# Designed miniproteins, single chains, continued (4): the designs that were tried, part 103

Each design is a single chain, and the fold is of that chain. pLDDT is the mean over its residues in the fold that is shown.

## One batch from the design tools (miniprotein)

Design m15546
Fold by ESMFold2-Fast:
Structure m15546 (fold): chain A 83 residues (1-83)
Amino acid sequence: LTLGSPLPPEVAQWPLLLVSPEGIEIYKREIEKDGKKGYQLVAVKDGRIVGVLTVPSKEEIPEAIRKMLETVKAGGTVDEDFL
């Protein structure tokens, strides 16, 4: 996944967790990387990827969503992998 890229068709098929009042969409999938399992969150605004954040546990998802929303609302992007 590349920041600034149009939303890929495969990501559009993932569960949509949330749409913010600002129009930020958060998509989620389960992911495995180097034998580690986690959750990948993708933030989309105006049809483009503005954030990608991977966390190792479900319990970290709410804070990850909060961070993505705050950063994107401030005009920033997120590209972080905690897996």
Scores: mean pLDDT 80

Design m15547
Fold by ESMFold2-Fast:
Structure m15547 (fold): chain A 85 residues (1-85)
Amino acid sequence: SSLRRKAAQLAAAGNILLIAAELEKSQADLEAAADLHLEAARLYVEAGDRAEAAELLRRTIARLEELGAPQELLDRLRAALREVE
């Protein structure tokens, strides 16, 4: 599915931004990575792959917690995870 391919590409792009956020201590990169992973999860759900969406969101939440992301950002990801589960 083209949706699954696009979701995987957005997930990969978000992972690159998480690496950048860790190295640069950039809140903007954390926010951008979260937005990419939220869009990737949405596309996985649209493609019928809720399990992959949930797994991506769980990993992203754990990584954002490690990197000290703002509570508002974590709340957005957790809300998305509840909608997928």
Scores: mean pLDDT 89

Design m15548
Fold by ESMFold2-Fast:
Structure m15548 (fold): chain A 56 residues (1-56)
Amino acid sequence: SSPFSDETLQEWARRMGLRDVDALIAALRSLDDQGLKDVAELLGVPVQTVRELASL
């Protein structure tokens, strides 16, 4: 289970142009450290938050 609400994850997926939360997690898992930092900047969240999502 995620520490984030489904609504929050769906909003982040939309901000990244992705269709759903599963696509968001899959995309994050495919990124290197620089890609995760770029996403963290885009979403306005700490890079650690994005790393935690990628580990789900």
Scores: mean pLDDT 80

Design m15549
Fold by ESMFold2-Fast:
Structure m15549 (fold): chain A 92 residues (1-92)
Amino acid sequence: EERERLEAKLAEAERAGDALAAEYYRAQLELLDALENRDLARAREALRRRAALLEEIALERKGPHSDEEIREKTRQILEEALANIAAEVEAY
């Protein structure tokens, strides 16, 4: 179900020509594949790529937030995800 949801969102982003959104959903599908195969190294790579894309999207749509606030928040999210990913891969 999660895979079908992500594939549908990827198709929508591709039809809309939204390259950043399309890459974001590809990164999420890559993370899901890594979790299903219990591949910790691949999961870490997918998390880093997702974080970089999330930062780009947030910087483009930053609104009232500063670039520094966006980068710091993205860094915190990545660090927390990396700290927990080994347990998530093992539990999958």
Scores: mean pLDDT 79

Design m15550
Fold by ESMFold2-Fast:
Formats: C-alpha cells, sequence, structure tokens
Structure m15550 (fold): chain A 68 residues (1-68)
C-alpha cells in the first residue's frame, strides 16, 4: 500500500469514528483514538507497515462495534 492510500484511509476512518462517536462506549472511543494516533505517527515517520497495522486494527474494532 502507498503512503497516499494510507493517509486517505486514515482520514476516512477519522471521519467515520467522529460520525459514529455516540455509538461507542468511552473505552472503545479511547481505543480507536489511540489507534488513529498511532497510525498518524507512523505516517509521519514513513512507517507504512505500522500505519497499515494500526488502521487494520481500527477497522476491525469498527466492524466489531457494528455487531455489538
Amino acid sequence: MSMEEVRERLEELEREVEERREDFSPAQAKQLDGLLAIARRAVERGDLEAAEQALAHAESLLKENEQS
């Protein structure tokens, strides 16, 4: 995955988390915020692998919340 794709995914996830914020428990919201912060820092460092991993984890939590 390219850096541009990672940045676009990060912005989309940030928007989705904000739009669905009331659907999350305080603990889930903190966890998502933490993962997004990790992804942002990884992008700043040019660490595509770390950014991809953090984004995938955040996406997994969003899907888990949909089922719960």
Scores: mean pLDDT 78

Design m15551
Fold by ESMFold2-Fast:
Structure m15551 (fold): chain A 71 residues (1-71)
Amino acid sequence: MEKLRELAEELINEAESLGLTDAAKQGRDYLEKGEPLKAVSVALDALTRALPPERLQEWGARAQAVFDEVA
């Protein structure tokens, strides 16, 4: 799903910008394997540890909207 892949790339970039290099690399590896859902999951999990609740809510809402559209 194209929107899921786009979301994954955005989450990976956010994780990388925060210094979450291992999570960003794992997410990128999943995208290369054609597993965007797993890429989203690993990047979002890493962001839950680094972002304040307000920013996490924004990403969670975006992820949920994409999941609702592609489910």
Scores: mean pLDDT 78

Design m15552
Fold by ESMFold2-Fast:
Structure m15552 (fold): chain A 83 residues (1-83)
Amino acid sequence: MELIRSTESLPPEKAARIAATAVKAGLDVEMIVKGASKEEIEQAARRVEAEARAAGLGAKVTIEGETIKVEYVPSAAQLAAAA
């Protein structure tokens, strides 16, 4: 499983965009968002989930302090195709 990890702090909006793009490519990602409020981090996390869902994909997003962790979740159709 390929994990993309941010080495530098990013604005929450930019972090959400990068994470959404990576999860649409079937990748797991961790983005660091230092200096953002808890509400801004939560909003960014929900945006990644919404964008993945709009693309017909799953994403499990968790917040660990100032880090947004995104795990790619294959859709039921992708799981059926892999079986």
Scores: mean pLDDT 73

Design m15553
Fold by ESMFold2-Fast:
Structure m15553 (fold): chain A 55 residues (1-55)
Amino acid sequence: EKKIKALEEAMNKMDEETKEKAGKAFADAKSIDEAVEKVLSLLSKEQAQELKEKI
């Protein structure tokens, strides 16, 4: 899935604290769309914009 790959790439660029929070958000998410929303809230505005363009 292209959305899952985009999320993994975004997570690899995160700092350790943000990556841990993103991992928990992804595990707790009931859908890919929910995981995307939670990860976007943890990213900087610039990184969130890049992720939105990939998904």
Scores: mean pLDDT 74

Design m15554
Fold by ESMFold2-Fast:
Structure m15554 (fold): chain A 68 residues (1-68)
Amino acid sequence: MLSPEEAKKIAEKYFKSQGAKILSIEATEETVTVTFEVDGVVYKAVFSRKELSEENFIEAIVSFEELK
């Protein structure tokens, strides 16, 4: 299992590689929550920290929503 800091770093690296503008990142013992903007649309993605890895990024998504 990744540390909260390592999980946050993986999420940051992924979204930056996709050209997303990161607005906030919050890490807890259970989840990493990323709010990001792509082409004027704001999204919120919540990842399970236990499941999050470079190989299992999509499978770690607990919720994904468009805010605008």
Scores: mean pLDDT 74

Design m15555
Fold by ESMFold2-Fast:
Structure m15555 (fold): chain A 100 residues (1-100)
Amino acid sequence: MIEATEEDFEEARRAAESDEEIAEILKTYEEGLKAQAALGKLAGLPMSEEAEKAAEEALAKNTEEELKELVEKGRKALGILFALSELGEEERLEAVAKKL
């Protein structure tokens, strides 16, 4: 289970004011997942065909340092998304995710 920090809850309350801010957080999280797949590929970890394609695209566009930064931003975004769910914004979060 992922635990949200007090800072994540503060950011989640601000983001809950607009669907645009929620969408940006979701996009940051998704970019972090692709960057994580890319770093895993560099480390020689086995992965699915879909994950390999995402990793190849991320590797073509980013340096290893940029990939690490995207992973850290994605982890932060995940904490905020978890905080949004805990605040009762789960239905709204799901609706915004379907629009992406």
Scores: mean pLDDT 79

Design m15556
Fold by ESMFold2-Fast:
Structure m15556 (fold): chain A 70 residues (1-70)
Amino acid sequence: SQDERLESLIESIRKNYITWTKKFGLKEGKELTEMMVEHIIKTLKLTPEQQNYLKEQVEKEIKKIEKEFK
C-alpha cells in the first residue's frame, strides 16, 4: 500500500479477523470482517479505487489466514 492510512486499516482488519475467527469460527469471522470493511468504506467515504484496493487486500489476508488455520 502507498497510503499509510489504508495500510494501517488493513492491518487492523486483519487483527480483528484473526480475533473473531478464533472466537466465533471461520464463517462468522469472515461475516464480521466484511461488515467492518463496509462500515470503514462508508465512514471514511473511500474512493472507488481505495474501496477496490481495501477489499482485494482484505480478501488476500483472509485467504492466507484460512490456509494457515489448523
Scores: mean pLDDT 83

Design m15557
Fold by ESMFold2-Fast:
Structure m15557 (fold): chain A 70 residues (1-70)
Amino acid sequence: MQELAEELRRIADEVLRDPSSAPELQPRALELLREAGVPQDTIDGIGRLFEQGRVEDAARALRGLADALA
């Protein structure tokens, strides 16, 4: 769980620094959420934020979940 939280936090920070990295990092972020046992509805919601170009909102959601998992 702690390693998953650290990886999610790294992805969130990378997306916030470079929003153009979001398409590359999105699949890994969603996979980490599944590995962490996050509900599918929550994972789908974050995926939708990425698809809508709301990458900052998606990154903040990832950071919040990482903090909850740690």
Scores: mean pLDDT 82

Design m15558
Fold by ESMFold2-Fast:
Structure m15558 (fold): chain A 81 residues (1-81)
Amino acid sequence: MEAEKILKEWEEKFGKEKVENMLKIAVAHERDRGEDVEIEKLTDKEKVELMKRFIEEVREMLTKAVDAALEEEKKRLEELE
């Protein structure tokens, strides 16, 4: 099964815990949009598609959040200096 192979490859490359956390976040995002989604009811294909879409869409938000955190860290370094 293609989706199962993709999930196993991701677990091998990134670690099982990180993949599980990403899936949990992706499902939480769908539920926040009003979708009645439960992890245990998802097929491997649905899990992969949700995670891929979430990674791409949230990448912009995470990039902005990381940039803000880096700006805060720069201010902290200026205070330390």
Scores: mean pLDDT 74

Design m15559
Fold by ESMFold2-Fast:
Structure m15559 (fold): chain A 78 residues (1-78)
Amino acid sequence: MEAAKERALRGISAELSAKLNEALYELGGDQDLKDLADRQRKLADKYSGKLTPEQEKLREEWEKLVEERIAEAEKLLA
């Protein structure tokens, strides 16, 4: 049971980190950010699985924070 919870959290973390690094690359980041994002996407795929309602809510809350951070970065760099 603990291993399943850990895998879900690793998957969520990798997915959101990939999303952030992909956005930073598009905003003028270097190739290392793209390479990191690609690796994080592969980890997210590896740890993908069905989330509990609590994990799904946590993912949605964290995704919103990442999207807000990306929007602020875009606004500051425009």
Scores: mean pLDDT 80

Design m15560
Fold by ESMFold2-Fast:
Structure m15560 (fold): chain A 140 residues (1-140)
Amino acid sequence: SLKEKALDIILKAFQEGVLRALAEAQMFEPEKYDEFVALADRILREMEAAVQALKNGDDEAYEEEKKRIEELVDSLPDTPWAKEVRELVRIALEVLDAIKNGSIDEAIKVLQEAAKTASPFLRSVLNKAIEEIKKLKEEE
C-alpha cells in the first residue's frame, strides 16, 4: 500500500541520518563512540518496531514504542551527536503521527517545514525522503 511504502521511505531516511551522525561522532568524539553505537542501535530498533506497529494498524503498540523512543532520546548526553539524533527522532515521530492519521500530504508538509530549519546534512536526508514520497504518490 501507499502507506506501507511511505513508512519504508521514512524508516530508511531515519536509518541513513542516524548512521551518518554516528560516522561524524566516530571522527570527532571517538572516546564516546561505543556509547553512541549502543544508543543508536536501541533507537533504530525501537523506530523499526514503531513503523511495524503502524503497518499492523496497532495504535497501542505504536504509542508504547513512541514513548520508549522519547525516553531514550531524553537520556542522551548533551553532545552535537545527541542534538542531531534528537532532531531526527522528533521529525520522524511527527511524520509517523501524520501517516498514522492517514495523511501522507501532512507527512510531506512536516518534512518540508523541518527542512527549512534543519542543518545542511539533515536537510539533504529530508529532501531525499520528500522527493521519494512525492514520486510514490505520482506513480501510484
Scores: mean pLDDT 84

Design m15561
Fold by ESMFold2-Fast:
Structure m15561 (fold): chain A 106 residues (1-106)
Amino acid sequence: EEVLENMKKEIEELKKTVKEMKEKLQAQGVQLTEAERQQMQKEFDEIKEMLKELLKEHLPDLPEELIEQYARELAELIVLKKLEGDMDAEDVLKERMEFAKERKER
């Protein structure tokens, strides 16, 4: 029960972070070509599917819907972080997976 509430909060925080990053990039006038948008969409889809598989492995007790939402928001964050040049997708994934594990163990 507590794990479900913590995961919902994590998803909400991810949504806020993603929204802020999108607004920041839009304010900076970052304009993507059609080819760049298609490449980003492909990367997003690949990362999302990878994250869904990892989340199912590490958090099998979570509802499919929450796994789907978490994977989607985290994949979006990773793609945006790559666009900003902040850090590698692997580092973001490790950090978020550690938070998810900690929530489950509490």
Scores: mean pLDDT 71

Design m15562
Fold by ESMFold2-Fast:
Structure m15562 (fold): chain A 109 residues (1-109)
Amino acid sequence: SMAAIDAAVEAVRAAAREAIARIEALTRQAVEEAKAVPEVAKEIEEFGREMIEGLEKLTERTIEALRKAPVEQAPLVVASAEGFAEILVESAEARLKALVEKAKKIEEE
């Protein structure tokens, strides 16, 4: 039904909004921690921006796929989107931590 697809679309958008907010917060913290090394702070900002843009594009593609999918597949698509968003946040956190560590090593030189 259209109502079930609309609910699935909103769930996918909600998961994306939460993941984007978490990546934005992690990126802001990493920039602050790396501010003594401007080149690394810029790399952190660019990485965060690219992750957010990638997630936004993936979210729009997922919504387009949902609108064309059989309604029976909607719960699986939502679960997949939520799981992928969590993996992206965890991946972003790991990469941002590595970039902060890189900045700290440069500052020690």
Scores: mean pLDDT 90

Design m15563
Fold by ESMFold2-Fast:
Structure m15563 (fold): chain A 80 residues (1-80)
Amino acid sequence: GEELEELYRRLEELAKRLIEAALKLPDVTLGTGLALIAIGDVLDARLLLETEEDEERAKRRLEEIIRRLEELLREAEERA
């Protein structure tokens, strides 16, 4: 699935941006928590791609993770 590979690349880029934003936060506890969430979401996405045989279900779950990462990134940028 080319579409799943594209979604995964987008997810990795969002996670990277969230980690970079988190490292700039003066609240070290919040920053560490956001970085760990980003790492967890990447690991969950990898597991989905390896274990989920239904491409439509995998796509929906990846899109849900992407949406959450986008929301967290916006919040982190607003607090920086």
Scores: mean pLDDT 85

Design m15564
Fold by ESMFold2-Fast:
Structure m15564 (fold): chain A 57 residues (1-57)
Amino acid sequence: SPLPDSRPERLLSEEEIEKKSEENKENLLQLGVDEKDAEEFAERSKKVIETRNELYA
């Protein structure tokens, strides 16, 4: 569950970050989002997760 201070539950490894980015892309494709937009969103999402992981490492 998310903490009241919005801190992530735990830090993710690089492999976990990449896997989560791929899952986000697949989920968007299943929802009928355009392939290009889904890929762009996944890349941006990966960057956000990486930055957040660095901040809380």
Scores: mean pLDDT 71

Design m15565
Fold by ESMFold2-Fast:
Structure m15565 (fold): chain A 85 residues (1-85)
Amino acid sequence: STDLLNEAHLVLLRALDVILKSGQILDDKLRKEVVDKALQAIDLADQAVASTDPEEARKLLEKARELVDEAEKKVKEALEEQKKK
């Protein structure tokens, strides 16, 4: 489905942005955590596109979005805390 491909592509772009911004995180453990979540989201989105079961594809994509949402939130919180010096 074109819609599934577009949604998976959006997850990929968001995850890549998280990975790029993670380079600004000073906490090594937190940086690793957000990168790991972004990479997991990419893997799940890829699995969703490869799935022949529409129900499975939807669940995989929903989980991918959840992971990228969590990673984005952690990046934002980390960068805001770092600004406080």
Scores: mean pLDDT 86

Design m15566
Fold by ESMFold2-Fast:
Structure m15566 (fold): chain A 94 residues (1-94)
Amino acid sequence: SKEEFEALKAEVLRLLTLALEALDAGDDETAIRYLRQAFDLMLARVKDPEAQALIREGRARFEALLAAGASIEELVRVTVETLGRVFKLLEQKV
């Protein structure tokens, strides 16, 4: 439903805000944890198969970049790009 979508979007944006606050404090580990929680929340709540595929692809790319020693800025970018694509797709279906 539209209400469920808006609630999910608000919860995800709250996690992104917490990640950015942790980043501003120099706590990259906490920032990464909140970014991972955003992916976990999306995978748990999103039932659309196309959106699930986008989330899984975004998470796989996030984990690969993290393992390769990518910057926190690149991890944030991948997360934001993935969430934007997922929200755009879901908005078209509500």
Scores: mean pLDDT 88

Design m15567
Fold by ESMFold2-Fast:
Structure m15567 (fold): chain A 86 residues (1-86)
Amino acid sequence: MSEEEIKELIEKLLEEFEKKLKEWLKENPDASEEEKLEGIDKLIQEGVAKMSEELEKKGASKEEKEEALGEFFEGASEIAGKLLAE
């Protein structure tokens, strides 16, 4: 799997994560901080699972999988932090 393909996959899954989180927050405007954190964790875990499955299907190395999953987790955490900052 190429570095460019991995980057595109990460960007796609981060965009999907942001969209799903925005939709969840819109549907749950009165959610507590604890409920918001639970929702975020579930969406991150879903993204991680999907990333792992796609990388496995395309024959990514162990090192490529670990790096991509780390980058996804960091990006998702940053997106969640920004959306919760207001």
Scores: mean pLDDT 82

Design m15568
Fold by ESMFold2-Fast:
Parts: structure tokens; C-alpha cells; sequence
Structure m15568 (fold): chain A 91 residues (1-91)
């Protein structure tokens, strides 16, 4: 979850979660969380290999180290995936 990703970033830990979803679940989720219309969904995730970045947050840990929390939707082999990552910012 986003809360688990934020907690990992604050603890200075890497985090990756990939969740498969149906087209209907992806569409509902994108409308509720990202405000993406059905038309935008079909245009942006039309092709296999398409990735749509929905949200990016920067979280700084107790030592001043920055972590990027990124939420993406991806289409691979006709299936939809929700990808949530925490990566240490370069520097």
C-alpha cells in the first residue's frame, strides 16, 4: 500500500510491490485515485508495454536522505499491473 511504501522510505528501506488487476479494477482505481477518465485510460494504456506514472512523492528520512515513492500503472501482455516503488534519490 502507499502507507507501507511511505513507512519504508522513512525507515530508509527499498520497497517494490507489483499487483495484477483486471481492466475493470484498473479503470475504477485510476478514476478514484488519479482522476483518469475511461477515454484517457484507453489512450494511455492502449499498447502492451505502456506505463503511466500516476503519483510521485519525495520523502526525506531522519538523516536527510531523499527517497522517491512512485506509483505506476502498466499494461503487459494484455494484463494490467499496479507498480509501487521506493527508490533512494541519486546523490
Amino acid sequence: SLEEARAAAKAGEDFVTVKQMSKEEALKWLQEEAGISPEEFEERLKEDGSVLTLKTETITDANGVEYTVTLQAAKVNGKYYLVLTVTRAPK
Scores: mean pLDDT 75

Design m15569
Fold by ESMFold2-Fast:
Parts: sequence; structure tokens; C-alpha cells
Structure m15569 (fold): chain A 79 residues (1-79)
Amino acid sequence: PLPSQAEWDAEIQRIVDEALKGEITADEAVERLSRIWRDQLAAARAAGLPVPDEIVMDVELRDPEGNLVTRRLTVRAPA
């Protein structure tokens, strides 16, 4: 259902890098990822692609102490 794996990988990598540098918090990273996913689902649906109404995923981020933190996010396409 993703339009481009390379584009998605680049966006994830950027957010992960910012979190690893301590430039954003894990919560902020999750919010950014959720917004990107929501926009992707809306765009894909508008383009006539069969996409799910909801995506659930676990993302791994780094806290300032260097520990990996797993955050679950649920993204729903707008009605």
C-alpha cells in the first residue's frame, strides 16, 4: 500500500536520525510518523488505491540515554 519504499525509508531514516541526535523526542517522532502515514493513506485513497482504514506498527527510537524505545502507533485514514 505504500507508494514508494525508497521515499518511506528516507522519511523514517530522517526521523530516526533526528531522534538519535536528541533533536526530537520519541513522542515527537511518533507524532511526525503518524502524520506522515495519515497523509500517505489519504493520498493513496484519493488516487484510487485499495488501502486499509487503519495501520498499526511498532517503531524503534532512541532516548537521550541511548536506549532503544519501542512506541506503538495507530494511524487511521481520514473519513
Scores: mean pLDDT 67

Design m15570
Fold by ESMFold2-Fast:
Structure m15570 (fold): chain A 99 residues (1-99)
Amino acid sequence: SVELIERLAYAQGKMAGVLYAEAVKKGDEEKAKIALELFELNIESAKASLPDPEEAERAAEAARKGFEEGVKAVEAGEDPEKLLEESLKEIRKVLEEMA
């Protein structure tokens, strides 16, 4: 349960990081703001899914690491569309394992 939530949080965080970095690169301040709000909601969602504060913090840290890796990948010149597809694939896989 905790491991699956951490994987979900990481993948969602990475997607938000990719969206944020792409928006910054294009000078789209409104989309950058939306991506940051998405990231904050990802952290809140992960914490709400785990009643144990220590487990909740691990999930929040996974989301933060995902966000950082998404930003770094876009800054390194990786294809944002490909990065988003990889994140969506991981999210679908985790949700299937949770069912």
Scores: mean pLDDT 87

Design m15571
Fold by ESMFold2-Fast:
Structure m15571 (fold): chain A 91 residues (1-91)
Amino acid sequence: SEEQELAVAQATLTVEAAGFYFDLKINRDKLSVEEIRELAEKRIKEIEEWAEEKAKTFSPELAEEYKEFLEKVLKEFKENVEELIEEKKKE
């Protein structure tokens, strides 16, 4: 069903964002603040581009729900990255 495809697409966004965040966190001591920001911005753009294309496969109502979920995932990702940057600045 389209609802099941939406659930899978939402889960994929969550896994991709969380996975990339943990990669940044594990490697934070090897990366500058500027490199962390640049990598995060590049990844956000990649996720947005992928999600825009995926949204085209849904009905207008489900596409809107998916885009709202994307905004939530990206907001949480951006907040987590800024926390990581602030921790790095302390040391």
Scores: mean pLDDT 87

Design m15572
Fold by ESMFold2-Fast:
Formats: sequence, C-alpha cells, structure tokens
Structure m15572 (fold): chain A 55 residues (1-55)
Amino acid sequence: SMTPEELARSILKASAAAPADIRAVIEQTVADGLAKGLSPDEIIDAVALAAEQAR
C-alpha cells in the first residue's frame, strides 16, 4: 500500500521532470493515490508536503 510520504515524493519527482505540466502531474498523482487506497485527507497532506518541499 502507498503511504502519503511516498505520494509526496512521486509528486516532487514528476513536477521536477515536467514543470510546465504541474496541473497534469498533480491530477495524475491524485488519481494514483486514490487507486492505491489513500484517503482524501492523506492525499491533501501529501500534496501539501510536496508543495512545501518544492519551496
């Protein structure tokens, strides 16, 4: 099972690879998190962690 921490790392990695497509990266990663059984709250936390790490 995927953790919110693993999802945050995936967002950071994908965002670094395709900075022009940040929205598409986030949408795909949210879909992957839902498919792996993460709750909406865990996905929100993962996105927030990735955004903080990208600063």
Scores: mean pLDDT 75

Design m15573
Fold by ESMFold2-Fast:
Structure m15573 (fold): chain A 101 residues (1-101)
Amino acid sequence: SSLRKRVEELRKQLREATTQSELEALFRELVELQREAQKAGDDESEFGASLNRVELLVKQGDLEAAILHAAVSLSAARSAGDEAGAARLQALLDEVVARAA
């Protein structure tokens, strides 16, 4: 889908982003993408946008916000029965917690 392609494009931009201005622009695009995915019923793209938001917070150095957002997203994935999404979020949460220590 076009939304899935947009998730991957924003993930690439996130990896390449080095300035606060670039990260703020990506945050706005990720929030909008997540809303569009939710409206379309595209759970995979909604999850992808949420995951990219956690990675953006990590890149900004806001590890506390990254941990909180990842934990909330993990709880939601588990409640929805999204085993793959839960596993990916758990791995990311473990990485962020290790970096914060």
Scores: mean pLDDT 80

Design m15574
Fold by ESMFold2-Fast:
Structure m15574 (fold): chain A 98 residues (1-98)
Amino acid sequence: TEKEVEVVMEGLNRASSKLLDIFRENNLTPSEETERRVVALLTRATWSNEKEREQLIEEIVRLLKEELGMSDEVAEKVRQALLDEMEKTKKELEKIRK
């Protein structure tokens, strides 16, 4: 529904903002190609079941580690930020459906 799309878009915007903040704090500059791939994976994760969401988030973290040389500490911050925002979006979607 239109309301579900709104909630998903808000969730994606929050996740993207948190990622950009983490990148800026750690002086990381992803390429346009890497940014496009991350956005595509985030979009897929938002519409996926819980297991697929975890796998897609791990794929995002792995991609960013490979392309940007992120430390394990920064990678964990990215993972937690994405999991937190996806969980928030899931709860908001459940409220609309109930």
Scores: mean pLDDT 80

Design m15575
Fold by ESMFold2-Fast:
Structure m15575 (fold): chain A 72 residues (1-72)
Amino acid sequence: SEKQKLLEKIEAARKEMEAGAAPVREALFLESQGGLYIMRGAALSLSDKEEGERYRELGLELEARGRALAAA
């Protein structure tokens, strides 16, 4: 009984820690992906300007979302 209650408290604390770290990890992931999309957009714009611009716009939006999440 007491051991089970302790294990449940440890698991709850772990989930709370992960929940607090999740926005930071997501922000870094979004910023990283945004940068990759911007680079791909630049490369694609040499053969397909419209497709390259779409990738660049997506990358900029992902970076903006990542920065906003990191600032919160």
Scores: mean pLDDT 78

Design m15576
Fold by ESMFold2-Fast:
Structure m15576 (fold): chain A 68 residues (1-68)
Amino acid sequence: SEKEEIFKQILEDALKRLEESKSKSGVENAIKSMEEKLKELLEKGDYKLAEAVKEGIKRAKELLEKIK
């Protein structure tokens, strides 16, 4: 729970910066990094943190669609 809360806060901050910059490559790099982390979390069976990362990926992909 606390790890999820901290991650969500970091994610909100990062997404806000990505929204401001409108950087297509920046968003793509963020998605790639989050997808790697999601894969590792799923392999470890950390499903709660994986769900938070998965939601972050969805939001970053939404930003990418708006830029395209």
Scores: mean pLDDT 77

Design m15577
Fold by ESMFold2-Fast:
Structure m15577 (fold): chain A 68 residues (1-68)
Amino acid sequence: VKELEEEAKKLGELSSQAVKQKNYLEAAKYTRKMADKLKELAEITNNATLYSAAGILKAESDFHEKLG
């Protein structure tokens, strides 16, 4: 589970960097991957808060994709 958490953190940093560069399509890709990792972590740990967070990030990714 630690590997999934570290991967999610790295993807979040890459997404943030892409947003700073106004590269919204790239940001959407990284945010979507982060959401997928958090959903997987939530299912493994049975953590409703992480599942909710993953859903929010998926919506954010969809928003960034619409901007790009």
Scores: mean pLDDT 78

Design m15578
Fold by ESMFold2-Fast:
Structure m15578 (fold): chain A 59 residues (1-59)
Amino acid sequence: SLDEELEKLSKKYGVSVESLRGALEALLTLGRDFGLALVERELGKELADQILALYEKLL
């Protein structure tokens, strides 16, 4: 489930589930390209790539 995947990322990267959900929401709201750029700036490229993978699974 999405919640389980967010919890796994939270544990691995030391970022709250709330922050990860907010990043995913940014991708959904702002679109892939702009949202990804914003998430990379805030959370770094590696975690942004993981969130992008979750975003693509939801479409």
Scores: mean pLDDT 83

Design m15579
Fold by ESMFold2-Fast:
Structure m15579 (fold): chain A 89 residues (1-89)
Amino acid sequence: SAEEQRRNAELAREYALELGERKIKELRDRLGMSDEQVERGRELFERAARELAQGVLEEGVSLEDALRAAELTVGSVAKKVEAEVLAAK
C-alpha cells in the first residue's frame, strides 16, 4: 500500500541516519576529524538518506530490503567520508 511504502521509506531514512551518526562518531574519534569535516560528513549522510527514502518510496521495496539498502548506503558514504578526510591530511 502507499501507506506501507511511506512507512518503509521513513524507517529506512531514520535507520540510515542512526547508523550514519554512529559511523561519523567512530570516524571522528579514529581519524581526528575537525568540526568542519564532521559537518561535511553529516551533510553527505543526510543527502544519501533522503535519496534512499525516495528510492524506497518509488520502487515499493519491502522493509527488509529497505533496511539492507540503508546499511549499504551508510557503508558507501562512510568510505567516501574517510577518503575525503585522509586526502586532506
Scores: mean pLDDT 88

Design m15580
Fold by ESMFold2-Fast:
Structure m15580 (fold): chain A 75 residues (1-75)
Amino acid sequence: MRITVVGGDGSRIELELPEDTTVGELKELAGEAMGVPAEKLGVFANGRPLADETTLREAGVEDGSVLGAGENGTI
């Protein structure tokens, strides 16, 4: 599936990932693209933080979804 990740700096990246990709794996990819260490990133779907062990499918992420990413999960 294809999703868009919006960083805290306003950067947007599109990723094409399997629906069983974990949030932790997504943080690695998003962090690399945004220049932020993955361990400092919080990922949000529908305004709520996601646990690293949760898959995108379990989080209700669908093709075309937009996710937020921010440093340490606090804005």
Scores: mean pLDDT 76

